# Ledger of designs, part 74: designed miniproteins, single chains, continued (4)

Each design is a single chain, and the fold is of that chain. pLDDT is the mean over its residues in the fold that is shown.

## One batch from the design tools (miniprotein)

Design m14548
Fold by ESMFold2-Fast:
Structure m14548 (fold): chain A 92 residues (1-92)
Amino acid sequence: ALVPLLKHKSEEVRAAAIEALGKIAIEKGGKVKDIVLPALEKALKDKSEKVREAARVALIDIAEKATDKGVREEAKRILETLGDEAQEAAEK
């Protein structure tokens, strides 16, 4: 229900949808990871800094609070690769 809102023209609506998806991933874990985590990873590359920040915060919350260990580890991996990905690509 929230995934279509990630394509909304308003950055405020997209950011709110990302926050809601993060909470869903924390509560439902592995059942929704194949939908939520790719959506959050895509949102990290959104044109809006506000949307990118919301995605980063959601991934941090998932990494720290999700009941599913696999979901936590995947969120942490996405966060770790985001910071260095551009630098490693430029270096290699």
Scores: mean pLDDT 74

Design m14549
Fold by ESMFold2-Fast:
Structure m14549 (fold): chain A 102 residues (1-102)
Amino acid sequence: ATYTAADEPVIRAAIAGVLVGIATLLGDEELVARARDAPSMSLEERKALLREAVETALARGLLSEEEARALLARIDAARTDVELLDVALELKGLLVERLRAA
């Protein structure tokens, strides 16, 4: 995706919204509160929140070890908020599917 510096606040807000959604699906109120502050965080801090969400989903049996490993590798490789947003959207989609199937 192509974006400019003017789009940065919009992308950060989008990541925060997706992270809040993920945390809500996981029932993790502390992660919800932290995710609301994501737009004011650094990229590395936002990556840490998403890593925690992946680890929580894995611990709850909502992700396979292969899915978690692939997502964590993509989070570590992400150099932009757009790349991180793509990973967050994929995680949210997987969680919605798994919770619907339960």
Scores: mean pLDDT 84

Design m14550
Fold by ESMFold2-Fast:
Structure m14550 (fold): chain A 96 residues (1-96)
Amino acid sequence: LPPASPEEVEALIKAAIDNANKAIEYAKAGDVTKGASYATASGILISAAREAGASDDAIRAVEGKLGDAYRAMAAATKDPSKSANSLALSERLFAR
């Protein structure tokens, strides 16, 4: 069975990276709610890219970027328990 088209896979990966970058921008601006929305969108796009047959290397690169977004949200959070939860989620989903 041929893999999904390279153009489709690349579009999903680029969209995932763009959403992760937006999550980082909003987290750094202190808008953790918008950051979380963009991080969630990035995670959905990573799942779609994996279903479309994206390589493990491409997926790991995007997951690394999304992990950076969750770490930025943890750093922006004033509640230590929420900060710890964001970091733990990043480690659970992207440590591999």
Scores: mean pLDDT 75

Design m14551
Fold by ESMFold2-Fast:
Structure m14551 (fold): chain A 89 residues (1-89)
Amino acid sequence: MEGELPPLTEEQRRAAIEDIEAAYKHMEELLKQGKEDEFKSIAITILSEAERMGLLPPLTAEEIKSLTFEQLKARVDEIRARVEAEKAR
């Protein structure tokens, strides 16, 4: 019996990419409106998706709570760049 976690399926990876892209569009609108709290909520979802895909190292809940708005935005932008690189493969 293998003790390894099952790898993500192609469908699961595609769904995660689509979720990140949709969330990013919504987040850009929230940024224009100055809705930082709503932005943070969506950004946490994007961070979870990227962690599940193995694009970035995981952060603890405490580390996520300690991130400034600017740091959280920068990490989301990094995830977007990683997603675009993944799609180009």
Scores: mean pLDDT 72

Design m14552
Fold by ESMFold2-Fast:
Structure m14552 (fold): chain A 61 residues (1-61)
Amino acid sequence: SQEDDDFILENIELQAEFIVKSTDKEFVEKALKALRDLAEQASPDLAKRIREIIENTEKKL
């Protein structure tokens, strides 16, 4: 549902902020992989938004 998608996206945005602030390269790589794996399993609309967050996060690294 839209409410579930919004909750997931909010959680992913918080995770992305933590990734940007992390100094642990192994953690960063694993966390980004987990987000990519989540996008592959998500609905097309949710997947697009998750991928946008990943791209923006990688630009800040």
Scores: mean pLDDT 83

Design m14553
Fold by ESMFold2-Fast:
Formats: structure tokens, sequence, C-alpha cells
Structure m14553 (fold): chain A 73 residues (1-73)
């Protein structure tokens, strides 16, 4: 499940000291494409030791999943 993978990666990033931010922004991309993009962005940030990851989305479901993961760490 892409949402479970996203949630795990958000938690892993936060535990490694990476700041994860979710912002509401208009987009013409599908929810599935945005989730896959967020997963890839988080994986790259974890691998490279980035200080911050910003996830931009107009899908409430994606916002909710990221926020829930942030509250669980």
Amino acid sequence: DLFEELKKLVKEAVKKGIRVVVEQAPTDRSLEEQVKEAIEKLRKAIEEGKPEVVIRTDHQRLIDVVVEALHEV
C-alpha cells in the first residue's frame, strides 16, 4: 500500500532528524502520482541526509496521512 509506505518513510525521515513539512498547493496531478513522488522525495532525502523535505499537495488524504505519521513520532 503506497500510503503505508509513505507513512513509514515520513516516520523514518523524522527519526533521522529530517524536518518533514506538508503544504497545501494546487496541482493537476493525480493522488497516486503525488504519493509516489512524495515517497521518492523522502527516500532520496533519507539517503542523502537532507535537512528538510517539503511535500506539496491539494489532496486532503495525502495531508492527513503525513500529519498522522508526524503525530506518531
Scores: mean pLDDT 85

Design m14554
Fold by ESMFold2-Fast:
Structure m14554 (fold): chain A 104 residues (1-104)
Amino acid sequence: MSPEMKETIELFRVMAIINELWLALEAYAAGRMTPEQFIAEVETAVADAKALVADTDNPAILARLKKQLQAIRAEVRRRFAGTPVGERVIALLDETIAAIEAAL
């Protein structure tokens, strides 16, 4: 496919991953999701993120994904720091951010 089309598809993948994480965070914060369900949704999203890291050769996509994951990490820390679920989610996000940094 063209480089422009590949970048567009990868940007949609970033959007899907980030939207999944924000929706899970808001559902958990609203009490509509158990800790175990929230962790499972985050694990799914970080698996999708790691797949994108393996697939892409575009550092702009990696930089965008990293920046958006850092924003979500900051929000999880703000709302749930010191809770077991918050600590687990932050650890999953930190592992994924480290994988992106290694690919950059």
Scores: mean pLDDT 90

Design m14555
Fold by ESMFold2-Fast:
Structure m14555 (fold): chain A 96 residues (1-96)
Amino acid sequence: SPILERLDEMIERLRELAADPALTPEQRAFFRDLVDQLEAIKAMLEKQADPALIRQQVEALIAQLRAAYAAETDPALRAALGELIATLEEILAAIP
C-alpha cells in the first residue's frame, strides 16, 4: 500500500529525530509520541478499520502538529514539522 509505505518512511524519520542527541529531552519525547500515534494509525489501516475513524485520527494529529508548528521557534524544526503536516495532509486525501 502506498499509504503504508509513506507512513513507514515517516515513522523511520521520526524515530531518528526521537534518538537525536542534538535535540532536547522534551523534543525527543514529542517525536516519540508522534511515532506512537503514527503506528496506531498504521495498525488501523492494516486492520482495515473504518475509513472515517482513520481520517478522524489523522485530522487530530494534523491539528496537534499545526499547534506545535505555531509554537516552534527553531526554524529547522519548524520546517520539519511543516513537511510532516504536508505529508499527513496527502495521506488524509488518499484515505477513501
Scores: mean pLDDT 85

Design m14556
Fold by ESMFold2-Fast:
Structure m14556 (fold): chain A 86 residues (1-86)
Amino acid sequence: SMEKEENEKLGEEAGKEFREELLKKGYSEDKALLGGQFVGNSTKSMSSTKKELEAKLKSKKKQEEARKKVEEALEKQRRAAERHAS
């Protein structure tokens, strides 16, 4: 359906944007890809099963929470890797 396609596209765009942000911040392509996929999938999973406006609001909120968690996790990993490499 058109609604399902919109939600999938929104998830893909969110994932791609986050991946590009992580790459610009100097994270590896592998970490950026995983982070983008997590944000994208989190966005899609909430929106694809509900046809209510609330589903989109929950999807956006979940997406923002997912981005924050991934950024925090990657920052911790980056600092740990830099410390280990030193």
Scores: mean pLDDT 68

Design m14557
Fold by ESMFold2-Fast:
Structure m14557 (fold): chain A 72 residues (1-72)
Amino acid sequence: MSPEEEAKKLVDILEDESLSEEERLKAVEKIGLHPDEKVREIALELIKKSKKLSKQEKDMVIAMIKYGKKHK
C-alpha cells in the first residue's frame, strides 16, 4: 500500500462520524506512531484540508500526530 493510500485510509476513519471516538482516536495514534514519515506528512495535509472535522478536532489530532513521538 502506498504512503498516500495508507494516510487516506486512516484519515477516512478519523473523518467518519459513524465510528466510535475510541476507533477514531486509534486512527490518530496509528498516524502519529507510523514508522513512515511520509504517511504522517500526507495525513497532516489531508486533516488540514478536511471539511468534515471541526477546527478543535483538527487542532487536537494535528498536535497528537506532531508531538506524539515523544521519547518516554
Scores: mean pLDDT 76

Design m14558
Fold by ESMFold2-Fast:
Structure m14558 (fold): chain A 81 residues (1-81)
Amino acid sequence: SEREELLKELKELLENERIETIEDLLESLILTLKIAEVEILKSSYEVDEENGLASYTIEFYDPKTKKTFVDEQTFDYSNFK
């Protein structure tokens, strides 16, 4: 399906580091979650230039399973533009 193909494309973009900024990474993840029919409750990204780190947080709710998930990741800022 179109949904499954888009999920695959977004996952490949993430895995192959084709994402140029932490904001682009967060956008790709949000799109993936929306295609999976989950509700985004909170999303944010942060750049810590003093420590050379970039981070995102996504909180989402899956209405099919009635579970809430939080995904938090921190990356070396040198990987992002």
Scores: mean pLDDT 70

Design m14559
Fold by ESMFold2-Fast:
Structure m14559 (fold): chain A 98 residues (1-98)
Amino acid sequence: MSKEVLEVQTRVGVLQIDAAVLHTIATKEAEKVAESNPELAEQLRELAKRFDELIERLEEVERLAEEDPEKAKKELEKLEKELKELKKEYDELIKKAE
């Protein structure tokens, strides 16, 4: 149980860092393109908001890990998949802007 809790919390920490980096990048890119492509800037701001929401959900999973590590692990797996899809969406938006 304690080892499983630590494994979940460690994975949460890694995903929080990845999501925070992507949030920062999306926010900065939105500012950069705000005048030349306001539609893309809005899409990037929406994406940055989704990364921020994912960070909040990761914090709840970290708390849940101490109470129910199996449930926390399942929720974490969903958030890992969501982060990968958001990263892909970011990459596609930037590719279209080039």
Scores: mean pLDDT 85

Design m14560
Fold by ESMFold2-Fast:
Structure m14560 (fold): chain A 54 residues (1-54)
Amino acid sequence: SMQKAQESREAAQQNLQLSEQYLAEGNESLAAAYYTASQILLISSEMIESGFVP
């Protein structure tokens, strides 16, 4: 649903911001983890918005 697409986009933005915050703090492991989560959520959002669900 479009609701889930929006939720995934918002979650992706939150994870990206956390990634940048942890990177600034020198916590590269957490920064990488949150960055990866952000990318997965963005892909999920795009798939839902396009109506293409595997």
Scores: mean pLDDT 80

Design m14561
Fold by ESMFold2-Fast:
Structure m14561 (fold): chain A 70 residues (1-70)
Amino acid sequence: MLSEEEFIELVREIARYGEEGRYDEVRRLLEKLVEAGEISEETAERAFRLVEEGRSDDAGVLLYLAYAEK
């Protein structure tokens, strides 16, 4: 299980890569969160779509809520 600090840092990296248009890196980090058991594959796909839409802040909120709910 990731610490809250480690999770927040990964979410920041996802947002940064999304802003840079580096969607392969966004997908890689989301897959890492799924493999770590922090989020579901459904949540990862939702977050990826939000990043592609330029809604990285909404993606970050979605990811944090999913992390906090478990």
Scores: mean pLDDT 82

Design m14562
Fold by ESMFold2-Fast:
Structure m14562 (fold): chain A 76 residues (1-76)
Amino acid sequence: MAKQMGQVITDAGAPEIGKKLEEELTAAVQQGDLAGAKSAFGKALNELRDKLSDDTFSQTVAQLEPLLGALVTAIR
């Protein structure tokens, strides 16, 4: 799941943000750290808002929403 979220961001034109989010989410899932996963995601969204156009940002968020839901469900 983390890899898919990173790939969505990379395909949107922000590969550095995508790679960073993949690494942070992978660590959070391994640690069972739901708060850390939410924090990493929120930080990535803030960086994407500054990097991407409004249209690309909106499309990227729409693609990430179901993946985030699955990721949150996987963290116990």
Scores: mean pLDDT 82

Design m14563
Fold by ESMFold2-Fast:
Structure m14563 (fold): chain A 84 residues (1-84)
Amino acid sequence: MSAEEAAQRALEETPGAVRVTVVKGKDGKILEILVEFESGGAEVINPETGERRPVTPAQAVGLRLRAIGLELDGKAEVVTLRKP
């Protein structure tokens, strides 16, 4: 599965989701899927199991910053999809 496919699927399968961020490692494995809601709530989806875990708005911001850091360090591909 590509990072774009994973992001699109998570956005379509999560009612109320407004943003999805997918982190894909250089080995082609998806490392992280972050889903954010208009309310400011967020969930992390385990890419191996599909299990969902709620995270705080502050944790969601931290996860996005970590994703950007991994991309800038050349360690991951990051894809972000948004609903308008």
Scores: mean pLDDT 82

Design m14564
Fold by ESMFold2-Fast:
Order: C-alpha cells, then sequence, then structure tokens
Structure m14564 (fold): chain A 88 residues (1-88)
C-alpha cells in the first residue's frame, strides 16, 4: 500500500470510529481525522515510508476491530512494544 493510501485509510478509520463508536459529530470526527493525517506525515518523516505504512495499517486494523474505548485502549497498549522497538 502507498503511504498516501495508508494515511487516507487511517483518517477515514478514525472518523468512522469516533462517529460510530464514540458518538462524535461529523465535524469533530473530521477534525480528528485531519490531526491523525498530520501525525501520519510526521511519522513518515521520522521513520520512513515503509515503517510509517506498517504502523498506519496496524492502527486502521485496531480501529476497525475495537468495539469500544476500553478495547481500543487495550489494543493500543499491545502495540507499545512495537513503538519502543522503532525508537531504539
Amino acid sequence: MSFDEAADRLAEAVERYLRERLGFSEEEARAAGEQWRALAERLRELLGDENAVALLEAWVEILATARDAAEHEALLEALRPRFEALAA
């Protein structure tokens, strides 16, 4: 997957998660999606395209499978070792 495709999928997944699972408005969800897209661009600069795409794909999968905020937090905690490994 290209970086642009991965970033677009992440922004869309964030918007859907916030609207459908957490009851955010369309406007609030869109603003959050834009913030996550900006984070994706920053990860690209810091980690390179390949590592950035891998992380974005993992986040999209987490957002798609999480049933509620508690499950989402548990899945994010499971990814913490991957982020630590990339920082090393």
Scores: mean pLDDT 69

Design m14565
Fold by ESMFold2-Fast:
Structure m14565 (fold): chain A 64 residues (1-64)
Amino acid sequence: SMLSPKTREEIEKLVKEGDYEGAIKKLNEEKDFITDASRQGLLPEDSAKKGVSELDKLIEEIKK
């Protein structure tokens, strides 16, 4: 998974507390981080695409 264990725990806690906007904000921050890392050559483009796609799916799950 592209998410660090700490970031995943923070997002899970926000969802459990009903702070869906906070959880979505953190997921979008992780998407920006992955995209920037890929542009800098620190992360393969295929890995970045998969990571962003995974995070987009999590955002849609929270929006339900």
Scores: mean pLDDT 80

Design m14566
Fold by ESMFold2-Fast:
Structure m14566 (fold): chain A 61 residues (1-61)
Amino acid sequence: ELSKEEQFEKVEKTIAELLKKGDFELAELAKDIAIHEWSKTLSPEEVKEIEERLDKLIEEL
C-alpha cells in the first residue's frame, strides 16, 4: 500500500516517462485519470494544486 505522496510520485514518474517517449496524448490521459481518482478523496484545493503541478511537468518539455 502506497502513501498519498508515494502515489503522486508514481503518477509523476509515469507521466514523465510518457513525455520522454514523446507520447503526449497518453501523458495527458494519465494525468486526467489521476486527477479524477484523486478528486474522490482530496479537497478541490488539493486537486487543483496537484493538477497545476502535473501541468507544469508537461509544459517543461
Scores: mean pLDDT 76

Design m14567
Fold by ESMFold2-Fast:
Structure m14567 (fold): chain A 65 residues (1-65)
Amino acid sequence: SEKLGKKILELLKKHAKDLGVSIKTLFEGLGVEYDESKPPAELAKEIAKALGMSEKELLERLESL
């Protein structure tokens, strides 16, 4: 859902900040293009796919960090 994608992207931005990198750098490090014109749900799906997990699994993993 769009709400799920927004939450995942928000947590990814927080994780990037905690690592001292930009969200773009974090995405590129995972082999995913960061296109801010894309909806959060699409960006979240691309990251989950790159990591070999579902969006729900990605959310649960990020919430445990």
Scores: mean pLDDT 83

Design m14568
Fold by ESMFold2-Fast:
Structure m14568 (fold): chain A 72 residues (1-72)
Amino acid sequence: MMSPEEVLEEMREGLERRREEYSEEQYKALTEKIEEAEKIIKENPDDLALQVKVVQELIDFMAEVQEEVRER
C-alpha cells in the first residue's frame, strides 16, 4: 500500500500529464480536491484509516471526472 503522501503526489503528476483531457473547470475541481485531501492528512497524522479513506474518495472522484470526459 502506498503512503497517502505518495498517492497525492502521483495524482498531481497524473493530472498534469493528462491536463489536456480536462476542461478548465474539471482541472480546478481536481486540484481543489487534492488540496482538501492534503489538509485532512496533515491535520490527522495519527489517523491512518481516515487518511486512506480520504485518498480513496479522491481516487473515486477522479474516476468520475474521467468518465464524464469519455462521455463527451
Scores: mean pLDDT 78

Design m14569
Fold by ESMFold2-Fast:
Structure m14569 (fold): chain A 83 residues (1-83)
Amino acid sequence: MDEELKELHEKLKNAKTKEEIEEILKKITELYFEENGAKVIVIEREENKLKVKIKKDGKLVEKTIEAPSLEEIQKKLQELVEE
């Protein structure tokens, strides 16, 4: 699991298109939330803002993560999963 996250993080640093960034962030988010039994439905990225829609216990939950940089967004995603 650490290797997959590390590889995705490396790809994210090398990603130059919006589509590549969104696809990598989706995979990172899916790995985090699926470990907690949630299904990721939608991910939207807007530079320093990430919106995630997840389905847990038959309910749709929307979470928004805001940070000044991509690295801070990844850090907040990790903190969100621990909660």
Scores: mean pLDDT 64

Design m14570
Fold by ESMFold2-Fast:
Structure m14570 (fold): chain A 80 residues (1-80)
Amino acid sequence: MELSDEQLAEGYKNLVENLETYASEEEKEKFEKFLKLLEEGVPVEEAIKKVFGIEVPEEQRELVEAQARLLLAGKRASVP
């Protein structure tokens, strides 16, 4: 099941609003760095490792990649 661009944009906006309301400045900065790496074409596994220090197992790579692509699509769809 793929979400529509409108649903992706709404999900992304809700995530950003929650980060702005509840997350620390450090957490917000990590999120921004992660998105920037994804936009620059860095592999999701490498971006996660660089920003969060987590090594993604190969078994989970496809799922993590799909979730990251949905996040990027939501960000792009949320632009005015």
Scores: mean pLDDT 73

Design m14571
Fold by ESMFold2-Fast:
Structure m14571 (fold): chain A 113 residues (1-113)
Amino acid sequence: SEMEEDLLSMLDQLEEELKKLIEKFSDNKEFVELAEESLAILEEAKAAIEAGDYEKAIELLKKFKEIYKKAMEKAIEAIEDEKEAEALKSYAEVKLESLDKAIEKLEKEVKES
C-alpha cells in the first residue's frame, strides 16, 4: 500500500530524528526517559500498521503523541537560549501536526474499509 509505505517512511524519519535528539539532550534525564518510552510505542505503532491493524495503530499513535509532547516540553524547558528553545518548539509543533495528519489518514482508511 502506497499509504502504508508513506506513513512508515514518515514514522521511520521521526524515530531517527528522536534518537538524534536523545543524543543531543543526553544530560536531560526526564527528556531521555520520556523519549525512550515514546520510541517503544512508535515501534509498536509501526508493527500495527504493517499488520493492517489500523485501529490499534491509531490508539498507539495517539499515546505516542501524548508522551512525545511531554518529552519535547521537557527538552524545551531546559534550553536557556531563547532562539534555540523557540526553534525546537516550532520543530515539535510541525511533528505533532504530521502525527495528527497520519492519525487522520488511518481513521479515514478504517471508515472506508
Scores: mean pLDDT 89

Design m14572
Fold by ESMFold2-Fast:
Structure m14572 (fold): chain A 87 residues (1-87)
Amino acid sequence: MLESPPVPDDFRTEEFTLTVDPDVDDIEAAGEVAVELVRRGHVRRVHLTIHGEPSPEVEETVKRVVERIREAGAEEVEVTVELPPPP
């Protein structure tokens, strides 16, 4: 356990980070990409970063997308909301 072999470039996609606007269409499109990558075995972890405060409609879309990614075989799905910095 003291020495690990070097990680090949293919394993750099194990953690896939998507940055999107708080928009239903952008999140749906990002979700489709993430689901496809997970199904192909290219990605095990997905991190979705949303720039700005999501509407209730966007939050519902995020929940559906996260569930689809998990059902596709993702080991972990993280969602981070980036709010504007305080004044």
Scores: mean pLDDT 73

Design m14573
Fold by ESMFold2-Fast:
Structure m14573 (fold): chain A 73 residues (1-73)
Amino acid sequence: PSEEQFEAEVQLALLEIYRAISKLAGDKESEKVATEGIEKAQKLLDEGRYQEAIETAKKSIEEVKKVFKKNEA
């Protein structure tokens, strides 16, 4: 795979890890945000839009972190 494709796959895998963490913590809101991000990033990856997939996955990871931090309080 190209470097961009590999980076996109790595970022998507990291987002999937955040979804798993959210599920284990019982944070349904974070799990939903992660799931929606995964669906968008996967579609972009399948379309060969690797840079957009990377950006979408990274943005979704930051949103998951923000929601998770809010719900831990």
Scores: mean pLDDT 85

Design m14574
Fold by ESMFold2-Fast:
Structure m14574 (fold): chain A 81 residues (1-81)
Amino acid sequence: GDKIFKNAKITITGPDGSVVEEVVEEDKSLSELIERAKELLNEKFGIPKDIKLKKLLETDEKVLYSAIYDGKKVLVLIEEL
């Protein structure tokens, strides 16, 4: 099901190990937050928006994804604040 997050934080660890954070103060579905995370990956790291994210962890308050891009690991963490 599409989970709704109230005041979400998106934390991206890029392929170079740098970290980008964004707070989304509006209620958003997990699908909308994933789309925003892919926009950030594209804007900050040049990673195509069609990147396939693998779910590593899901709890009530957070979801963690990973991907491999150009042989390097990328992490996307979505948390409810």
Scores: mean pLDDT 86

Design m14575
Fold by ESMFold2-Fast:
Structure m14575 (fold): chain A 74 residues (1-74)
Amino acid sequence: SHEDGEKAGEYGMLAGKYAAQGDVEKAKEYGRKAHEYGLKGGPEAGEYADRAASAAASGNDELAKKYVEKGKEA
């Protein structure tokens, strides 16, 4: 659903913010939630949520934010 895609985007953004703050544990937690909601939102939303989580885990908050935006638009 669109709501699930929106939640995926929100959790992806949180993952990015925590990664930027050096909170790897929170970044991974919210990245996992983004992936789960992305799967419910559809294949495209799920793929972008996964990319956002991966970028967040790597500390690339700018890339994570871009994927969050793409996932929300899916």
Scores: mean pLDDT 72

Design m14576
Fold by ESMFold2-Fast:
Structure m14576 (fold): chain A 71 residues (1-71)
Amino acid sequence: SAEELEAQAEAHLRQAEEALRAGDIKGAVDHLRQAAEYITKLEPLDPQRASELRARLEALADQLVAQLEAL
């Protein structure tokens, strides 16, 4: 269902954010990848909510890139 896909995307985005705070780059990459899969599945069911989640994913991906460039 759209609600289950949204919940899974939200959970993986939260885990990516926590991984970034902990310096766990591999964990952050894995959770962002999983969130992207759920967002892609959500898109045909709820395009607006998928767009909102994608914006959050892109912000976290930008944060990940910034942390990698600091290494």
Scores: mean pLDDT 87

Design m14577
Fold by ESMFold2-Fast:
Order: C-alpha cells, then structure tokens, then sequence
Structure m14577 (fold): chain A 58 residues (1-58)
C-alpha cells in the first residue's frame, strides 16, 4: 500500500450502519488494489473484531 485508506474509519462506519460491509470493501479494494473478495474478508473480519472488542468492554 502506497497510501493506506483509513480502514478504521471504514470499519467504524460499517459498525454504525452508515455503510454496508460490501460498500466499505469496494472502497478499500479501489484504494489498495486488493481483490474485492480479499478486501471484503478484511473488512468483515475487522468489523467482527471491533464489535467483539466493544462487547467485551461492556
């Protein structure tokens, strides 16, 4: 990655329901050049990880 997209912001938007995981994966794939399936897997994994982190904190 020459210029990383703000993955954290994308994941936060998905968790907040402002964007779908597929929409975020599309943006990530365009910014990073990753295949869409790889970008989608990364987004979904990051979303699940963030949700688990927040649930554990409560």
Amino acid sequence: LTKPVDLRALVEDVVAGKRSAEEAARELARATGLPLRSARQLVERSVADLKAEREAAE
Scores: mean pLDDT 75

Design m14578
Fold by ESMFold2-Fast:
Structure m14578 (fold): chain A 63 residues (1-63)
Amino acid sequence: PLKPPNAATAAVEAEFAAREEELLKRLIEAFKNVGFDEDLAEKVARMILDTERDVLIRKAQLA
Protein backbone atom coordinates (compact mmCIF):
# COMPACT_ATOMS: atom_id res chain seq x y z
CA PRO A 1 0.00 0.00 0.00
CA LEU A 2 0.97 3.63 -0.39
CA LYS A 3 2.92 4.97 2.58
CA PRO A 4 2.90 8.76 2.10
CA PRO A 5 0.45 10.65 4.37
CA ASN A 6 -0.25 12.90 1.37
CA ALA A 7 -2.88 10.35 0.35
CA ALA A 8 -5.03 11.51 3.27
CA THR A 9 -4.28 15.13 2.40
CA ALA A 10 -5.44 14.49 -1.17
CA ALA A 11 -8.78 13.17 0.15
CA VAL A 12 -9.21 16.26 2.34
CA GLU A 13 -8.35 18.49 -0.63
CA ALA A 14 -11.02 16.74 -2.71
CA GLU A 15 -13.65 17.45 -0.04
CA PHE A 16 -12.36 21.02 0.25
CA ALA A 17 -12.68 21.45 -3.51
CA ALA A 18 -16.34 20.39 -3.39
CA ARG A 19 -17.07 22.92 -0.65
CA GLU A 20 -15.11 25.63 -2.46
CA GLU A 21 -17.18 25.02 -5.61
CA GLU A 22 -20.37 25.84 -3.67
CA LEU A 23 -18.83 28.98 -2.17
CA LEU A 24 -17.36 29.99 -5.52
CA LYS A 25 -20.78 29.84 -7.19
CA ARG A 26 -22.35 31.94 -4.45
CA LEU A 27 -19.57 34.53 -4.55
CA ILE A 28 -19.76 34.78 -8.34
CA GLU A 29 -23.52 35.40 -8.13
CA ALA A 30 -23.01 38.05 -5.45
CA PHE A 31 -20.39 39.92 -7.50
CA LYS A 32 -22.47 39.67 -10.67
CA ASN A 33 -25.33 41.22 -8.72
CA VAL A 34 -23.01 44.13 -7.84
CA GLY A 35 -22.34 44.64 -11.57
CA PHE A 36 -19.16 42.68 -12.22
CA ASP A 37 -18.67 40.84 -15.47
CA GLU A 38 -18.83 37.07 -15.11
CA ASP A 39 -15.09 36.78 -15.80
CA LEU A 40 -14.18 39.44 -13.23
CA ALA A 41 -16.63 38.03 -10.70
CA GLU A 42 -15.02 34.60 -11.00
CA LYS A 43 -11.51 36.04 -10.67
CA VAL A 44 -12.39 38.02 -7.55
CA ALA A 45 -14.26 35.09 -6.02
CA ARG A 46 -11.28 32.79 -6.57
CA MET A 47 -8.92 35.29 -4.94
CA ILE A 48 -11.17 35.53 -1.89
CA LEU A 49 -11.40 31.74 -1.58
CA ASP A 50 -7.61 31.41 -1.94
CA THR A 51 -7.15 33.94 0.86
CA GLU A 52 -9.68 32.19 3.11
CA ARG A 53 -8.03 28.82 2.49
CA ASP A 54 -4.61 30.23 3.41
CA VAL A 55 -6.00 31.77 6.62
CA LEU A 56 -7.69 28.51 7.62
CA ILE A 57 -4.49 26.53 7.08
CA ARG A 58 -2.45 28.99 9.17
CA LYS A 59 -5.06 28.99 11.92
CA ALA A 60 -5.12 25.19 12.00
CA GLN A 61 -1.31 25.09 12.25
CA LEU A 62 -1.37 27.51 15.19
CA ALA A 63 -4.15 25.62 16.94
Scores: mean pLDDT 70

Design m14579
Fold by ESMFold2-Fast:
Structure m14579 (fold): chain A 86 residues (1-86)
Amino acid sequence: GEAEREEVLARIDRLIADVRALVDRARAAGDDDTAALLDRIGAQARALRARVEAGEISVEEARLELEILEGIALIVRGLFRLLTGE
């Protein structure tokens, strides 16, 4: 119901914030390629949020897309750490 929708929106907002912080760190490190990839993930997360708010996607479908975006962000974060020696 509405509570599940609010949970998904909160998770998307957390992903957007996490990705933005990583973009700032990647740019500070001079890793423009990682920053660009993270910016793309952030854009997809914002688009998903808009679709959820507009009722264009079910909560179940949004949760699946969110899990994919969270997974990609986790992989990019891990690759950034390996490449920068963090």
Scores: mean pLDDT 85

Design m14580
Fold by ESMFold2-Fast:
Structure m14580 (fold): chain A 76 residues (1-76)
Amino acid sequence: SAEEARRREALALIALGRGRFALAMGLSLGVDLESATAREREELAGIAADPERAARHRKLVEQNAPLIEEGRALLA
């Protein structure tokens, strides 16, 4: 249904944001970026260079924690 499609799209967008946030956090925890794509490295650099963007992403992850957990379960 349209409602289910909207929910799936929202979860996909949240998962994408979470993935980028996790990659940024991974750098702080010493995660190797060798497997990251050029685009992902550029996006991460952009997030790191822009404190407002980084804060916004973290805020969205925190605000949507229940949906992120649900999306995590669906992607497992």
Scores: mean pLDDT 57

Design m14581
Fold by ESMFold2-Fast:
Structure m14581 (fold): chain A 86 residues (1-86)
Amino acid sequence: VERLREKIEELNRRVEEARERAERSSVEEGVRLAEEALEEMERLKKELVELGRESEDPAASAGAQIAGVGGVTELELLLEQLRRRL
């Protein structure tokens, strides 16, 4: 359960960092950073789902899946907004 919670916190932190960097960077650099972050978040989402399935706690499994979906959606929205500004 500790590893699952740590991965969820890492995912949330990286989403926030990607958003802040995109806001401070040029639009072109922001798009690249958001695309790279989205690919990494998709991979982390799969890892979180797998760790959740191995967990004995059903609540931890559900929490991991929800957290992964939320992070990916936020990055997708950020990338869409940045692409519109190009």
Scores: mean pLDDT 62

Design m14582
Fold by ESMFold2-Fast:
Structure m14582 (fold): chain A 110 residues (1-110)
Amino acid sequence: APSPEQLEREKAELENQILEVENLLKALNSPTNSFEEVKESIKDQIEKLKERRKELEEQGLTRAAETLDDVIKQYEKIYNAKTREEAIKLAKELLEKLKEKLKEVEKELS
């Protein structure tokens, strides 16, 4: 079974990523942001997530690192979306997956 430390760190990363995806959805739904400007912020976020994943892996926090690997893959799909509407759909799907995973981790901690 994963250690309580592994689960608590996975939970913290999931909570952080839920907030980040909610912020992305606000940006995608904002009429003041061009889709290209939002894509540049997605690109920056992918690089930050890759660095954070590496730090978690170096600390032996494998479950948290695997969670970020999945998030990075979904962000890359959002970045490669051809339309704002497709990007919104993919971001909503990611948000729901993260919320479901958070519930699973919280159940493992109980």
Scores: mean pLDDT 88

